# Ledger of designs, part 111: designed miniproteins, single chains, continued (4)

Each design is a single chain, and the fold is of that chain. pLDDT is the mean over its residues in the fold that is shown.

## One batch from the design tools (miniprotein)

Design m15835
Fold by ESMFold2-Fast:
Structure m15835 (fold): chain A 73 residues (1-73)
Amino acid sequence: SDEEVRELAEELQRALEAGDFSRVGELLARMLEAAGLPPSKLPALQAALIEILGTEPIERLAELLVRRLRELR
């Protein structure tokens, strides 16, 4: 669901703000499942995460990642 995707993206943002990278792959995979997207989209979502982290403030990560995930549909 869209709500579950948002909650997972917010959880990922909080983890990264705390310097915890251990759950990145798990949370991205769960976001794909919640969005109804296939696991084959994982590299594209990982690329989107890297792009956002390199160009935007961390406080915008959850919002922007949810938007990019919708674009992968």
Scores: mean pLDDT 86

Design m15836
Fold by ESMFold2-Fast:
Structure m15836 (fold): chain A 81 residues (1-81)
Amino acid sequence: ASAEERERLRELSRALAAELEANRDDPEKAMAIAKEAFRRAAETLSPELAEGFGLAIAFELQRLYGPEAALEFRAYADEVL
């Protein structure tokens, strides 16, 4: 991946983390936000960057809501990729 693509991934990850934190008290909404962000990113990013973004999202969801949320998101990501 290029330096520009890596910086874009970092920007997307930071923006999503902030949006998930803002919606922390609404796990269903946070999950919907995460799934939509990943779907849009997967359409425009290389497969390698999309995989990296998916891992970052899964980690953030696990931090906020535990392993069940991460597993739900990973199942969705596997369908998109």
Scores: mean pLDDT 82

Design m15837
Fold by ESMFold2-Fast:
Structure m15837 (fold): chain A 90 residues (1-90)
Amino acid sequence: SSEIAEKLKKISELFGEALEAKDDKDYEKMFEYLREVVKVASEIDPEKAKELEKLVKELEKNYFTDPKKAEELFKKFKELLGELAEKAHE
């Protein structure tokens, strides 16, 4: 549906803004955008949104103490967003 397509577009924009905030080292804003991605995702697929929320919480815990784990968690987050897009409106 057009509503799902608009939500997927918003997720892409918010994730892009999170990556820009990361590059600017504005980590508070980065996590705000990641949490907004989870909120929009929950309107499409609550189950996958719950997985995304878990990854954000793990990122918040490990981001400054374990850079390798943070990189892995970001990759998993991006992969789940791809799966969400593929399964949208099915």
Scores: mean pLDDT 85

Design m15838
Fold by ESMFold2-Fast:
Structure m15838 (fold): chain A 81 residues (1-81)
Amino acid sequence: AAAEAERAAKEALEAQKELAKQLGKETGKQLFKLYQKDPEKTKKLVEDMGKLAEQTSELSKAYFDAMKETLEELIEEAKKK
């Protein structure tokens, strides 16, 4: 049935978004290492990536959001210590 196909497609998309989110978190950790060496260049790179993600798929947005959140969280934690 069409409803079953739509549900399966939605579940597949959610699974792909979760994988994209995990990849984004790992990239965010790598960007934090780069940020510690060159904060200005890293910030500009993230801003440029964000503009590209806004014009692409939900997967690209999920990846970028997870990456940015992970980077921002690591920066905030570093400031507290």
Scores: mean pLDDT 77

Design m15839
Fold by ESMFold2-Fast:
Structure m15839 (fold): chain A 80 residues (1-80)
Amino acid sequence: SSMKEEAWRRLEERAREIEALLNEEAADSTASPAERDAIGERVGALLVEMMELARENGVRVEIDISTDAAGRVVVTVTPL
């Protein structure tokens, strides 16, 4: 259904934002504690948004945050 397609698109968008934020932090060795805290708070908020979005749209998901062989952060969203 179009609603579930939209929900998946929005979940992927949030996963990509989390991935970008975590990779940006990892690349910036000069980030202040306040900047790191702000990134952590935004990542947390995005994870909450993803869980709420999944619940509201009746989809079950697993969110995994891992690192690849190159040390890049990878965020995956898997349908259950």
Scores: mean pLDDT 82

Design m15840
Fold by ESMFold2-Fast:
Formats: structure tokens, C-alpha cells, sequence
Structure m15840 (fold): chain A 100 residues (1-100)
């Protein structure tokens, strides 16, 4: 369960980092860029917590990441940024299920 969650979190981080790169290239608003940065940091903390076996900390960080990804999806003007953030959100949700 934790090993699968860690793998899914790595995929979520990769998609969120790609979304951030595309958001910066597209000149997205600072609020979208900040939301993606906050999501990436929360996903990284969730991964560290999952690797340490701290399921409660991992789930709390996942909630923060998911909220910020949803914010980025709703506010992003670039379809590519929205698609990458949606993929990151999907992997984050799969990681949450793997931790339960």
C-alpha cells in the first residue's frame, strides 16, 4: 500500500511540475503559479510522510495538494495546464486510495 502510494505520488509530482513549467511558459496568473507551487510542495511532503509510514500526515498533505490543484484547474486559462493539473489530481486521488 505505502509503496504503491509513493509511486503514485511521484507521478502526481511529475505532472504537477510539468503543469507549473507550462503555466510559467504560458504566462498564467500569479495565483495559478502559486497554487501549482503549493501543490508540488504538499505532494512532496505527502511522499515523505508515506515513505515514513505516517499515513495521517500523508493524507493531510494530500488534502492541501488536491485543494491547490483544484484551484489551478479552475483558474488556469491554458488547456494544457488544466489537463496536466487534472492528471496530477487523478494520481493524487489514487495515492489517497492506496493509503486507505
Amino acid sequence: ANAEAVKLLEEAIEKAEEALRKAEEAGESPIVIEALRRAIEALKRAKEAAEAGDTKAALRELMVAEANLIGAILLAESPEVRELALEALRYAGEAENALM
Scores: mean pLDDT 91

Design m15841
Fold by ESMFold2-Fast:
Structure m15841 (fold): chain A 68 residues (1-68)
Amino acid sequence: MKEEEIKKLKEKARELIFESASYSVLAIKAAVEALSVDEEEGRKRLDEYLEKAQEYDKKAKEALKEAE
């Protein structure tokens, strides 16, 4: 693999990891909302954000694997 391709894959993985982390933070906020403000809306947002976090984490792992 070309060094430039490896660098791009690592940068992509870093961006995907950041997205996953961002959605995880949003999921925590939604969980707090579910417990204190609006259980139904908070639960719905929690599920959506957790799915997004998992999706981005999976893509990040795939990009890192390609960089090897």
Scores: mean pLDDT 79

Design m15842
Fold by ESMFold2-Fast:
Structure m15842 (fold): chain A 89 residues (1-89)
Amino acid sequence: VSEEELDRDILVALAEILIALTKKYSPPSPEVEEALRHLEQAVKALEAGDYDTAIEHLRRAAEHLRPIDPDGAKAAESLAKSVEELKKR
């Protein structure tokens, strides 16, 4: 396992944790539904090694979470920054 592959797997796991926390603690709403769709698409993009697509979806998820779950939005934005750093390697 390469360091990049391990870092990607960790980011996938963190995104899946954010999905689980959002499902458990956020009330059902169109904004939460859109955020979850973007988080799920980000996971698929990360698994495919498509970091640009993953960053876009993580940032979209953060935008949708911001009015409902500011901490979740901050987590999604932090994940996007971590993917940007992984891409620079």
Scores: mean pLDDT 84

Design m15843
Fold by ESMFold2-Fast:
Structure m15843 (fold): chain A 79 residues (1-79)
Amino acid sequence: MEAEKKLEEIKEYYREVLGLSEEEIEERLEIAREIAEILRKVGEVFELELQVKEGKLSEEEVEKKIEEAKKLAKEAVKK
């Protein structure tokens, strides 16, 4: 819900301030959603790195999450 509201605010900004067309706005929002998903996975890796620093988790768990983030990034770039 909150992300949807933020995207609508960005859409209004692009339309009213930057004068972008609906097609251009839609393309930018699609890219933004893909980036947001990648950033979420990066956030998970950051949390795991903190746990490794505290001695609570192994580096193998961090590597696994980094590989997941890389796969998402490759899929976003592929198209």
Scores: mean pLDDT 68

Design m15844
Fold by ESMFold2-Fast:
Structure m15844 (fold): chain A 88 residues (1-88)
Amino acid sequence: MADDTQLTVDEVRALLRDVFREELKERYPELSDETIDAIADHGADLFVEALRKRYPDRPDTFTVAEVLDFAEQYLSPESVARLRAALA
């Protein structure tokens, strides 16, 4: 995707859920899929709420560049790499 491409809150949440699920499956293979899904959903919700607080004047849309810049501050390098791959 281009850096100026706009994502809705729901699109950001869905992308982060997928990124967190992949990371959790690789890092904690002993966890059940149900547990991984619950943690990934919670993590995605926390990320979206933090992003909305960072950009309070935005009408629930963010650019790819803003999402990636924020992710670099709050996520592991591995999660950021997965998010970059998903947005490419």
Scores: mean pLDDT 79

Design m15845
Fold by ESMFold2-Fast:
Structure m15845 (fold): chain A 91 residues (1-91)
Amino acid sequence: AAELVARARELFAQAIEAAEAGDVERAAELALEALGLLLRAGGVPRAEEITALAREAVRAWLAGDEERALALEEEALALALAEREKLAAGL
């Protein structure tokens, strides 16, 4: 778990660096990989599904489909929060 969190932090640092360089696509992919690792480190059972929804949301934003992007972000966040609440309840 600690190793996954450390790797996720490294990937987020790389994502920020890519974003500062103007490479939005690389920044998004690095951030999504980091998110996936954080969800796995937290023991979120649906980490892969949440990451897939986040990836679709990013692709929709890049394609200019703001409505679809927001809907996918909301779905991914709702799943992440629901799984976090289950963990907080001792599951």
Scores: mean pLDDT 74

Design m15846
Fold by ESMFold2-Fast:
Structure m15846 (fold): chain A 60 residues (1-60)
Amino acid sequence: SSEQVKQMLEETEKSIEQTRRAIEELKEQGNHLMARVHEMALSAEEMIRERLLEKLEELE
């Protein structure tokens, strides 16, 4: 349902914000390797967000 997709979208956007903050902290600590790993995770989360937006559009 569109309501469930909207809920998942909100949760995914919150997760994206948390991951972005973690990346900034790691960069400030000079932990560039772990920052890159989290950047890969961020990319995956952004792909999930895109899929959810496509699904929501299909449910119009």
Scores: mean pLDDT 86

Design m15847
Fold by ESMFold2-Fast:
Structure m15847 (fold): chain A 83 residues (1-83)
Amino acid sequence: SLKEFEEAVKRAQEAVDRAVSLLPADTGQALKDEMSEALKRLTEEHERNVAEGPEAGEKSTQRFKDFANGAEYFAEQLEAVRA
């Protein structure tokens, strides 16, 4: 659903921001730039998929959830190594 997609986007953005805050400024900025471009491309792909049909939209929503899960895991690992 649109709500699930929006929640996954928000989770991914929050996780990237957390990871960026834990990295040196130059490395964090490079990660933020790369992730922002990736999120933009995924959002554009989802918009096209939703126009093609609900099954395609569900698949791209799931891929975005997987991306958000990966970004959250990466941020958690960065926090763990600083403990």
Scores: mean pLDDT 79

Design m15848
Fold by ESMFold2-Fast:
Structure m15848 (fold): chain A 74 residues (1-74)
Amino acid sequence: LSPEVKKRIDEVAEKLKTASLDEAVELIRQFFEFLDEKGLSAEERKKAVIYLANKAMEAGKEDLFVRALQRVAA
């Protein structure tokens, strides 16, 4: 992952620490939009999502992250 993508993941993970479910859904939507704008490959997108998931787990926010991801993913 590029340093720019990792920085965005760190910013999203930090915001998730104090986010409500609705705020977390919006953060994840904006994160996916960012990944689309950067033109990441499918494999790089998977790495980015896994990196964010690991950061959410470290922060004790895995449940919030999973619930938000389910609402964003079709």
Scores: mean pLDDT 83

Design m15849
Fold by ESMFold2-Fast:
Structure m15849 (fold): chain A 67 residues (1-67)
Amino acid sequence: SEEDKLIDEIVKELRERIEKAEHLPTPQEVGAFVEEFLEKHGVTDPALRDRALRAALTELDRIEKER
């Protein structure tokens, strides 16, 4: 679905940013990134926003646990 593709793209971009970053982003920084991404794509659906934020924070947690 288009929603699944958008969420996959958010997670992929987050992962790429983390690989280039000197420090792991905070949950607040991840939240800001997700909001900016959704705004750029014209997404206003609160359910999709919540789902995207949860996916991004889950990826952050996964990376933190692997370090």
Scores: mean pLDDT 82

Design m15850
Fold by ESMFold2-Fast:
Structure m15850 (fold): chain A 90 residues (1-90)
Amino acid sequence: SSELEELQKKIEELLKKADLKKLQAAVEAALAAVEPEAEALADDNDPEKRYELLLRALEIAKEILKDDKVNSEIIELAKEILELQWEALK
């Protein structure tokens, strides 16, 4: 709980100084890149496959943002939150 809350607070602070248009464009591009896999999984009630797809989308967004330290850190923190949420479901 407290670790998740601290990661969320770090993201909130980074968002105050982030290039939000660049962040949005990278997220949209990453989601577009995984859309064929997402459509293939639409009727598959497998939370692990959805988790793996979300991790892949975040890695794609991070690669797009590799020259933007603030936005790439936001994506890395989002990945850490996703990993913690997945561990809580085990």
Scores: mean pLDDT 83

Design m15851
Fold by ESMFold2-Fast:
Structure m15851 (fold): chain A 73 residues (1-73)
Amino acid sequence: SMAMEKAKEFLKKAKEKIKKGEILSDSEIDEMVKLENELSARGVETGNREEFLLSAEIGVVLIHISVLKRLKK
């Protein structure tokens, strides 16, 4: 699905930015939250394991970003 492809691309980009010590923009974070919610809902409704696992991975990355933003405030 387009949502899964977009999620994989955003995850790769987010992980590379985090590895370089960069903070994601609020716009990038909002897109990730939207994708996490969409894939999580779809994974639960359809039983699609890949969509559920992608949503979980996005969730973990979002938690890391939240912690990094708080530490730099």
Scores: mean pLDDT 77

Design m15852
Fold by ESMFold2-Fast:
Structure m15852 (fold): chain A 93 residues (1-93)
Amino acid sequence: GRADGLYKTARGTRDMSQQQAQYARDLGYDDLSQQIEDQGRRGVHYLQRAGDLLRQGGSDSQVDQDIQDGRDYVGRLRDLSSQVRQLDQQNNQ
């Protein structure tokens, strides 16, 4: 169901956040690593809350807002991860 999809996305976001933050740290980009962890944590929070609200019969408007906020944080996480990879490619490859 839609709630299960949100929980799956939250789990994937947590896993991606941990992997990309470690990758940034291994390259010496500690500030980017911290930003990746922070954006990932926020994205997971909103996606999990949206899933919980769907299961509880919460308002569609509140669910949609939490999904949008979660997606925005996941987008920032992806942008930061792409920035780390581009810096690695430019400087070390």
Scores: mean pLDDT 88

Design m15853
Fold by ESMFold2-Fast:
Parts: sequence; C-alpha cells; structure tokens
Structure m15853 (fold): chain A 79 residues (1-79)
Amino acid sequence: MDMELAGKVLDAVSPTIKKVIKELEEAGASATTVTAVAIESIGIALDIADENKDKPLEEIVKEAKEEIEKYKEEVLKKQ
C-alpha cells in the first residue's frame, strides 16, 4: 500500500465519512452499526487508493466517495 497516497485519499474523503456517520446516527442506527460503517468506509477508501494508485488523486477520491455512498445505501436497505 502507498501510505502517502492512502493518507491523502483518507484526508479528502474524511468529510464524506463524517457525513455518513452523522446521517446514520440521525437515522437511529446503533453505535455498533455506525462504528462498522466508519471502519468499512475507511477500508473502501484504502482499497480504491491501492487499486487505482496510477490514477489522478481527484479521480481516486471521486471513486472512493461513490463507493462509500453506495455502501451506506446498502446498509440502510439491510436494516
């Protein structure tokens, strides 16, 4: 894993992850669910960064945000 790229991607998606956490908390999700989604969202961002390390940072961040939002929707459907 490229740690410098990973750090930049995490910094850029941090506001999106915080928004997702807040939306789940406001929707009444359990603390366990909120924690699991936060951890998984970080994992998604890191996986996207590792798989797309040759792409521009802006494109990697866009893909990471899209996958995090998609994961949020899947979690809400499974509740």
Scores: mean pLDDT 80

Design m15854
Fold by ESMFold2-Fast:
Structure m15854 (fold): chain A 67 residues (1-67)
Amino acid sequence: AEEAAVDAIVRAVTALAKDMLAEGYSPEEVREMALKAARAYGVGHGLSPEALERAIERVKEEVDRLA
């Protein structure tokens, strides 16, 4: 299910972002790495362009809430 894959990517990348912030990376570095990871995971999972855009946007929103 495509939406389940989007949810899994958002959760995994948000967890990565939280860990990076806890390790002292800047919010800007974390944002860049998170967006890159979301795209890589989405492409690796074979998401449609529309689902990939949703995953990236949700990751962006979640990371922006952490900073």
Scores: mean pLDDT 83

Design m15855
Fold by ESMFold2-Fast:
Structure m15855 (fold): chain A 61 residues (1-61)
Amino acid sequence: SAEDIAAIVKLANEMIDAGASEEEILAAIREKARELNVPASVEELLLGLARHEWRQRQRAA
């Protein structure tokens, strides 16, 4: 659901803000997506967005 997707996005952003590694963030997204029964296509999209956001923040630092 949109609410479940929003929860995963919030988790990813909170982890990035806390200084978590790319690997930790991706693992957390996969675990949460599995718990919430998010479709694999949506999981892959969320993983791609999280990788992009994490890398952009590393480049800005």
Scores: mean pLDDT 83

Design m15856
Fold by ESMFold2-Fast:
Structure m15856 (fold): chain A 67 residues (1-67)
Amino acid sequence: GAFGLEAGQKAIERARGLAERGVTEGGLPATLKIEQKGAAVKITLTIGDKVLEGEIKADGTGTETVK
């Protein structure tokens, strides 16, 4: 639904904002990887030594793991 699309877009914008801030404020290398798995979107954000992994499904439910 439309709400699921907005939630996914906001998550991507947040991940992108973190990547940009990492490069701008700390000079740390940031890498954003986006994988589409049918009705789900997997997002992997790497900033220096930190890895953030999240998945957003078409129904608007998601899981996030920090490594």
Scores: mean pLDDT 61

Design m15857
Fold by ESMFold2-Fast:
Structure m15857 (fold): chain A 78 residues (1-78)
Amino acid sequence: PVLTVQEFIDMLKAQKDEIFEYLKTLSPEEQKKAADYIKELLDKVLEWAKKNNAPQEEIDALEALKKEVEAELDKIVE
């Protein structure tokens, strides 16, 4: 069973604060590696959504969420 784009968006929205708090407990090196991994994962999910003709509303929501998450990750790593 593969997560749908909407299920991924809902999960990330629900869990993002816990993810950020977990990252803050890591070493600076681990924080950077985790942030880079999350950014790559978000890029891949967005590419997959576009290639599989996900509704434009879901693509827009995912792009907005990606931008929000990446901004917060950058604050944690800095």
Scores: mean pLDDT 82

Design m15858
Fold by ESMFold2-Fast:
Parts: structure tokens; C-alpha cells; sequence
Structure m15858 (fold): chain A 72 residues (1-72)
């Protein structure tokens, strides 16, 4: 089972191509917070965080969830 291509593109927006994990984590946090502040759906963001975690990107998934907790 594969997500829609549109959803995959949005997950890639939360996962920038960065060499340093610390930079990638910060970019995921800032991008996710920006999406939520623009009226983004927290449930949709949580689904993207779950996909990051399934890909083994646990720190990036936690950054996205932290943004959800802070914006509410």
C-alpha cells in the first residue's frame, strides 16, 4: 500500500536533503511549525511524522510532533 504521490511530496518537504541530522531535525521542526501556523491540519502532520518514524527517521518525527505540541 502506497500513499498518494501528493502526500509523498509533502513528506519530502518535511525531510529536506541535509547532510547533518541536527540540521534536518531543525528544518523539519521549522517547516512543520510554519505549516501549522498557516492553518495546516495537525492530524495530517501526525500522519507524516509517523511515516518519517517508519522510515527510521525518529529524531525528525519527534521534531514534527514537538511542533504540533507547541502550536496546538
Amino acid sequence: MAPPADLVARIRELLPDADRPEVRVELVYLRTKGLLLQGGDAAFVEEQAAELERAGLTEEAEAARRAIAEVR
Scores: mean pLDDT 68

Design m15859
Fold by ESMFold2-Fast:
Structure m15859 (fold): chain A 76 residues (1-76)
Amino acid sequence: MEPEIIVENVPSEVHGKAMELLAKVLAEEYGASSDNIVLIGKTSAEKLLEKRKEELGGTTLDKAAEELLKWAEEKL
């Protein structure tokens, strides 16, 4: 089961790039489909990643999620 990745507060100018980069990271690290990514802001990514950490039961996902959120925030 793939998580629905939601990223909030993403400016429209970088929306495509943020989506592309997040899809790349999620596909490579989590095996998730880019079709499950929704960009509405950066803060929702943290909430969604918290939820998925529980489902996958791995602390490695939590670390990757934190790095991804910080990285996305810096890029946006």
Scores: mean pLDDT 52

Design m15860
Fold by ESMFold2-Fast:
Structure m15860 (fold): chain A 63 residues (1-63)
Amino acid sequence: EASARAAVAAAKRLLEEHKDTLTPEQVDSIAAVVEQHLRDKGYPDEVVAAARAEIRAAGEKAL
């Protein structure tokens, strides 16, 4: 059982790992994958939207 917070944390670690080669398109792709994963697990749209926004914000800081 993966919580939404754990999925976001994993995505943030991936963004930091690829910081030197990260593109805005890759940030969007990572956010989209986590968004779809959370929706498939039945999380509410508000939780999915918050997770996506947090991942995008972390990606922008890494760039």
Scores: mean pLDDT 76

Design m15861
Fold by ESMFold2-Fast:
Structure m15861 (fold): chain A 100 residues (1-100)
Amino acid sequence: MALEYAREAARGAARLLRDAAERAKSKDDLPYLEGVLLSVRGMLGRAGNAAVAAGDLEMHRLIGEAREAVEKAIEYAKKGDLEGAVDYARRGAELAERAA
């Protein structure tokens, strides 16, 4: 149960991050991107807790790396750096997909 929840949450996070990164084409899209990143940060936190409960340490590690990438994307978005925000959002999506 916890493992399947972690997989579904990680897969959902990956999809949201990839879609947001593809849609963010200009600095005017930064508030939208930041909103998605903040939502995904919460999802990955819950997914990480579920991975620990399931005893899947590799999934927990990958979710942790995805969370770090999302946090960096948020920092870049707040600084108005679209390229940095999108690059870290894509990195987060890749890591979340590998966790699932």
Scores: mean pLDDT 88

Design m15862
Fold by ESMFold2-Fast:
Structure m15862 (fold): chain A 75 residues (1-75)
Amino acid sequence: TSGLSSKDSSTRAQAAVDLGPKGYQQIIPLLTDKSYTVRAAAASAIGGDPGREQLLPLLTDPSESVRRSAQGALK
């Protein structure tokens, strides 16, 4: 029960954070989630090292929160 497929965006965001970088492959689909909160949480959760290439498109995301999360993860 990962919560990654929950109807509630806050639950999906929390599930991504709880999984962290070790679950980055399960988190990748959340980087294109309809909720900017989920995309920001997913970017922070996967980190820079295993998910660097997947984070690059988020640097141009319409949400400032998502862009900041991607920038932080890529440092």
Scores: mean pLDDT 75

Design m15863
Fold by ESMFold2-Fast:
Structure m15863 (fold): chain A 94 residues (1-94)
Amino acid sequence: KAELYAMRVRPSPELLALLREVGAEGEEYTVGEIMRLLMEYAFLKKLFDKDPSKRGIVDVSNTTLGKILGVDSFDINDTEEIIELLLKHATPVE
């Protein structure tokens, strides 16, 4: 939902530290900005499955991101799942 991407949130300290590895400079971001930064992180760390049949699957097992989100993998095309995971580790900002 486009309105969810515009929602401003403050990431947990652990998530914020990870986002700073890919050039994040602030303490508050839109959900869409966090989604973009997570994609940049996944590309930087080469976390995408190389099997074409598993396109869009991000393996975060044994990574800092996986520890923060509490998952071993996620589908980048399942934006609802990713947003739900992010909102468990970020506080909405008024």
Scores: mean pLDDT 76

Design m15864
Fold by ESMFold2-Fast:
Structure m15864 (fold): chain A 77 residues (1-77)
Amino acid sequence: DARALVQEGVDLALAAATTPEQQRALQRAVEEARPSATDSEQGQIDAAVEALRRALPSLPPDAAARLQALIDATEAA
């Protein structure tokens, strides 16, 4: 279920963003991905995946690796 994998990725990114700089980077990633968001479920999933991809460089390496695996699993679903 792509939606469940996206939610797990969001929860992981939020848990890994422990500094104000990491939290601001997540907010920026969401804002930069927002133009891709549509009213459709697929459009919302695509926008969330884009936001998570943009957040990857701002997260600790272990969290980034796990998030990348969740993104790959979402795109394979």
Scores: mean pLDDT 75

Design m15865
Fold by ESMFold2-Fast:
Order: sequence, then structure tokens, then C-alpha cells
Structure m15865 (fold): chain A 69 residues (1-69)
Amino acid sequence: AMTPEQKLRAAIEAVREEAKTLPPEFAARLEELVERAEARLAEARSDEEKNEVLGWLLAEYGRIREEYA
């Protein structure tokens, strides 16, 4: 099974790859989200904290997508 860190890194990479296929304004918002997620991952010291970062990333991703729907 994937670790919390592996799941978070996979989610960050998926958002980064999606940004490459989207209009510049939408892409810029997802690129900023990736940078914020990487910074939070660097500060996370436990599996619980990494799961919290993943939950935050998915929630923010959903909000950004709704703005461009």
C-alpha cells in the first residue's frame, strides 16, 4: 500500500501534470497550489500531518476547479 507521503507526492504530481493541459490563468492557480503543497509537505513531520496536507490539497483543488467550471 502507498504511504501518506507517497499519496501526497502522487497527488501533487497529478495536479502539476493537469496544469500543463489547461488555460494559462487556470494553470497558474494550480501551479501556485502545487508550490504551497510542496512547502507544506516539507514542513510535515508525521503521516497524520501529511494526510492533513493531502486533504487540504484536494479541497483547494476542488475550489479552484469550481471557479473555472
Scores: mean pLDDT 88

Design m15866
Fold by ESMFold2-Fast:
Structure m15866 (fold): chain A 103 residues (1-103)
Amino acid sequence: SEAEKEIRELTEEIIRIIREHRENLEEVERLMLPLWERIRELVEKNPSLRPLAEEQQIRVHRAILEELERLDLAEIAKLTGLPVSTVRKALAEWRARVEAAEA
């Protein structure tokens, strides 16, 4: 359907934004937010799109995880303002969650 195509296209744009702006989390959030809100609007209008949106969200989480893992833990700590130990734990938990969701 047209709505399914739009969700897939919005997801690809979100993944592109993450990859291009991985060192600027505020810019990623600013550019990504309206695309996420559009996906949410489409799902609220047609709840049958929810499984597709959830599948696409897992793809976004995978892309974020992969880009964060390309950075040094100290660099992520600097970008987020979090301790290195907190970053390490959060990345491990995100990896486990993404891998479980992909299974």
Scores: mean pLDDT 79

Design m15867
Fold by ESMFold2-Fast:
Structure m15867 (fold): chain A 85 residues (1-85)
Amino acid sequence: SELKKELQENLKKLEELLSKADSISELEKFTVKLVKLILKEDYEGIKKLIKERFGVELEDESIERVVEDVIEGLPIVIKNVEDFL
């Protein structure tokens, strides 16, 4: 879908920004892993990753909301980082 293509381009931008950073946080590593799972449509992987990080069991209905939140939030974070640096 168009949204998945946008997410893939934003992942590339994030990975490029992180490659120029002196250090990468656990949250940034988590974000990259989450985005990659979303792009692969590995919904079981998404559930496991979120459970390991936050102790929350995601129901199938909640997965689409997590995907949408990541798609909407990632470009804003990337732009803010670019504008700051």
Scores: mean pLDDT 77

Design m15868
Fold by ESMFold2-Fast:
Structure m15868 (fold): chain A 86 residues (1-86)
Amino acid sequence: YELSEEERQEAANATAEELQQASKRLSEMSKKLEEMGYTEASKYLQQASQYLSQAAQAKQQGDVDKAVALVQQALSYVKKAGELVK
């Protein structure tokens, strides 16, 4: 999955707190999808949540390039989950 120019800038400018909050929201959405029977989509959102948590940690350490790469991985999994939900 290739990030748009806007998505790359947003990822670079996101705070560690924003990335951690996004991770939490994806984890909550994953649980809801599992309850609805979307098991595979739920797994993809759980993986995306883990990547965003790692991106938040990288951002706290000042490694913006690593944070952007991890956000790109997370968005790839979010897109895959979206393709599985009607």
Scores: mean pLDDT 81

Design m15869
Fold by ESMFold2-Fast:
Structure m15869 (fold): chain A 68 residues (1-68)
Amino acid sequence: DRAKRLAEAVEKGEVSPKQAADGARDLAKQSSNKKASKLLEKAAKYAEKGDMEKAAKYLREAAKVEKK
C-alpha cells in the first residue's frame, strides 16, 4: 500500500515535510476511493504545516480505507 509506505517513511524521518505533502497529494489524485482521497489531502495539509505526526496518522487512516 502506497499510503502505508509513505506513512512509514514519515514516521522514520526519511522524507521532508514537502516530500510528504507532495507524495500525499499525488496519492489523493490517483485514488479512486473518495474517502481515502480526502484523508490523503488532509495528510498533505498537515505535512505542509510540518505536523508530521498528524500527517502520518491520516496517511495510515487512508491506507486502512483503501485496503477495504
Scores: mean pLDDT 81

Design m15870
Fold by ESMFold2-Fast:
Structure m15870 (fold): chain A 71 residues (1-71)
Amino acid sequence: MEEELRKYAEEAVDRLVKALEAKGITLTPEQRQAILEALYTVGKQLYEEGDSLEEVKEHLERAAKAIEANL
């Protein structure tokens, strides 16, 4: 489960990075890692609270979109 949660967090960060690069914004490795760890922590909390892996994935995708909108 930890592996799948990290995979979903990585996918969400990769989508965010591509969206930001299309706008001419490049994240530092430290910024990318901070966002990845934040998304992983949120995903793990939701899963422990009873959300399905599918619901966690959808939530992380929305969280990444919110981060993009605030940058």
Scores: mean pLDDT 81

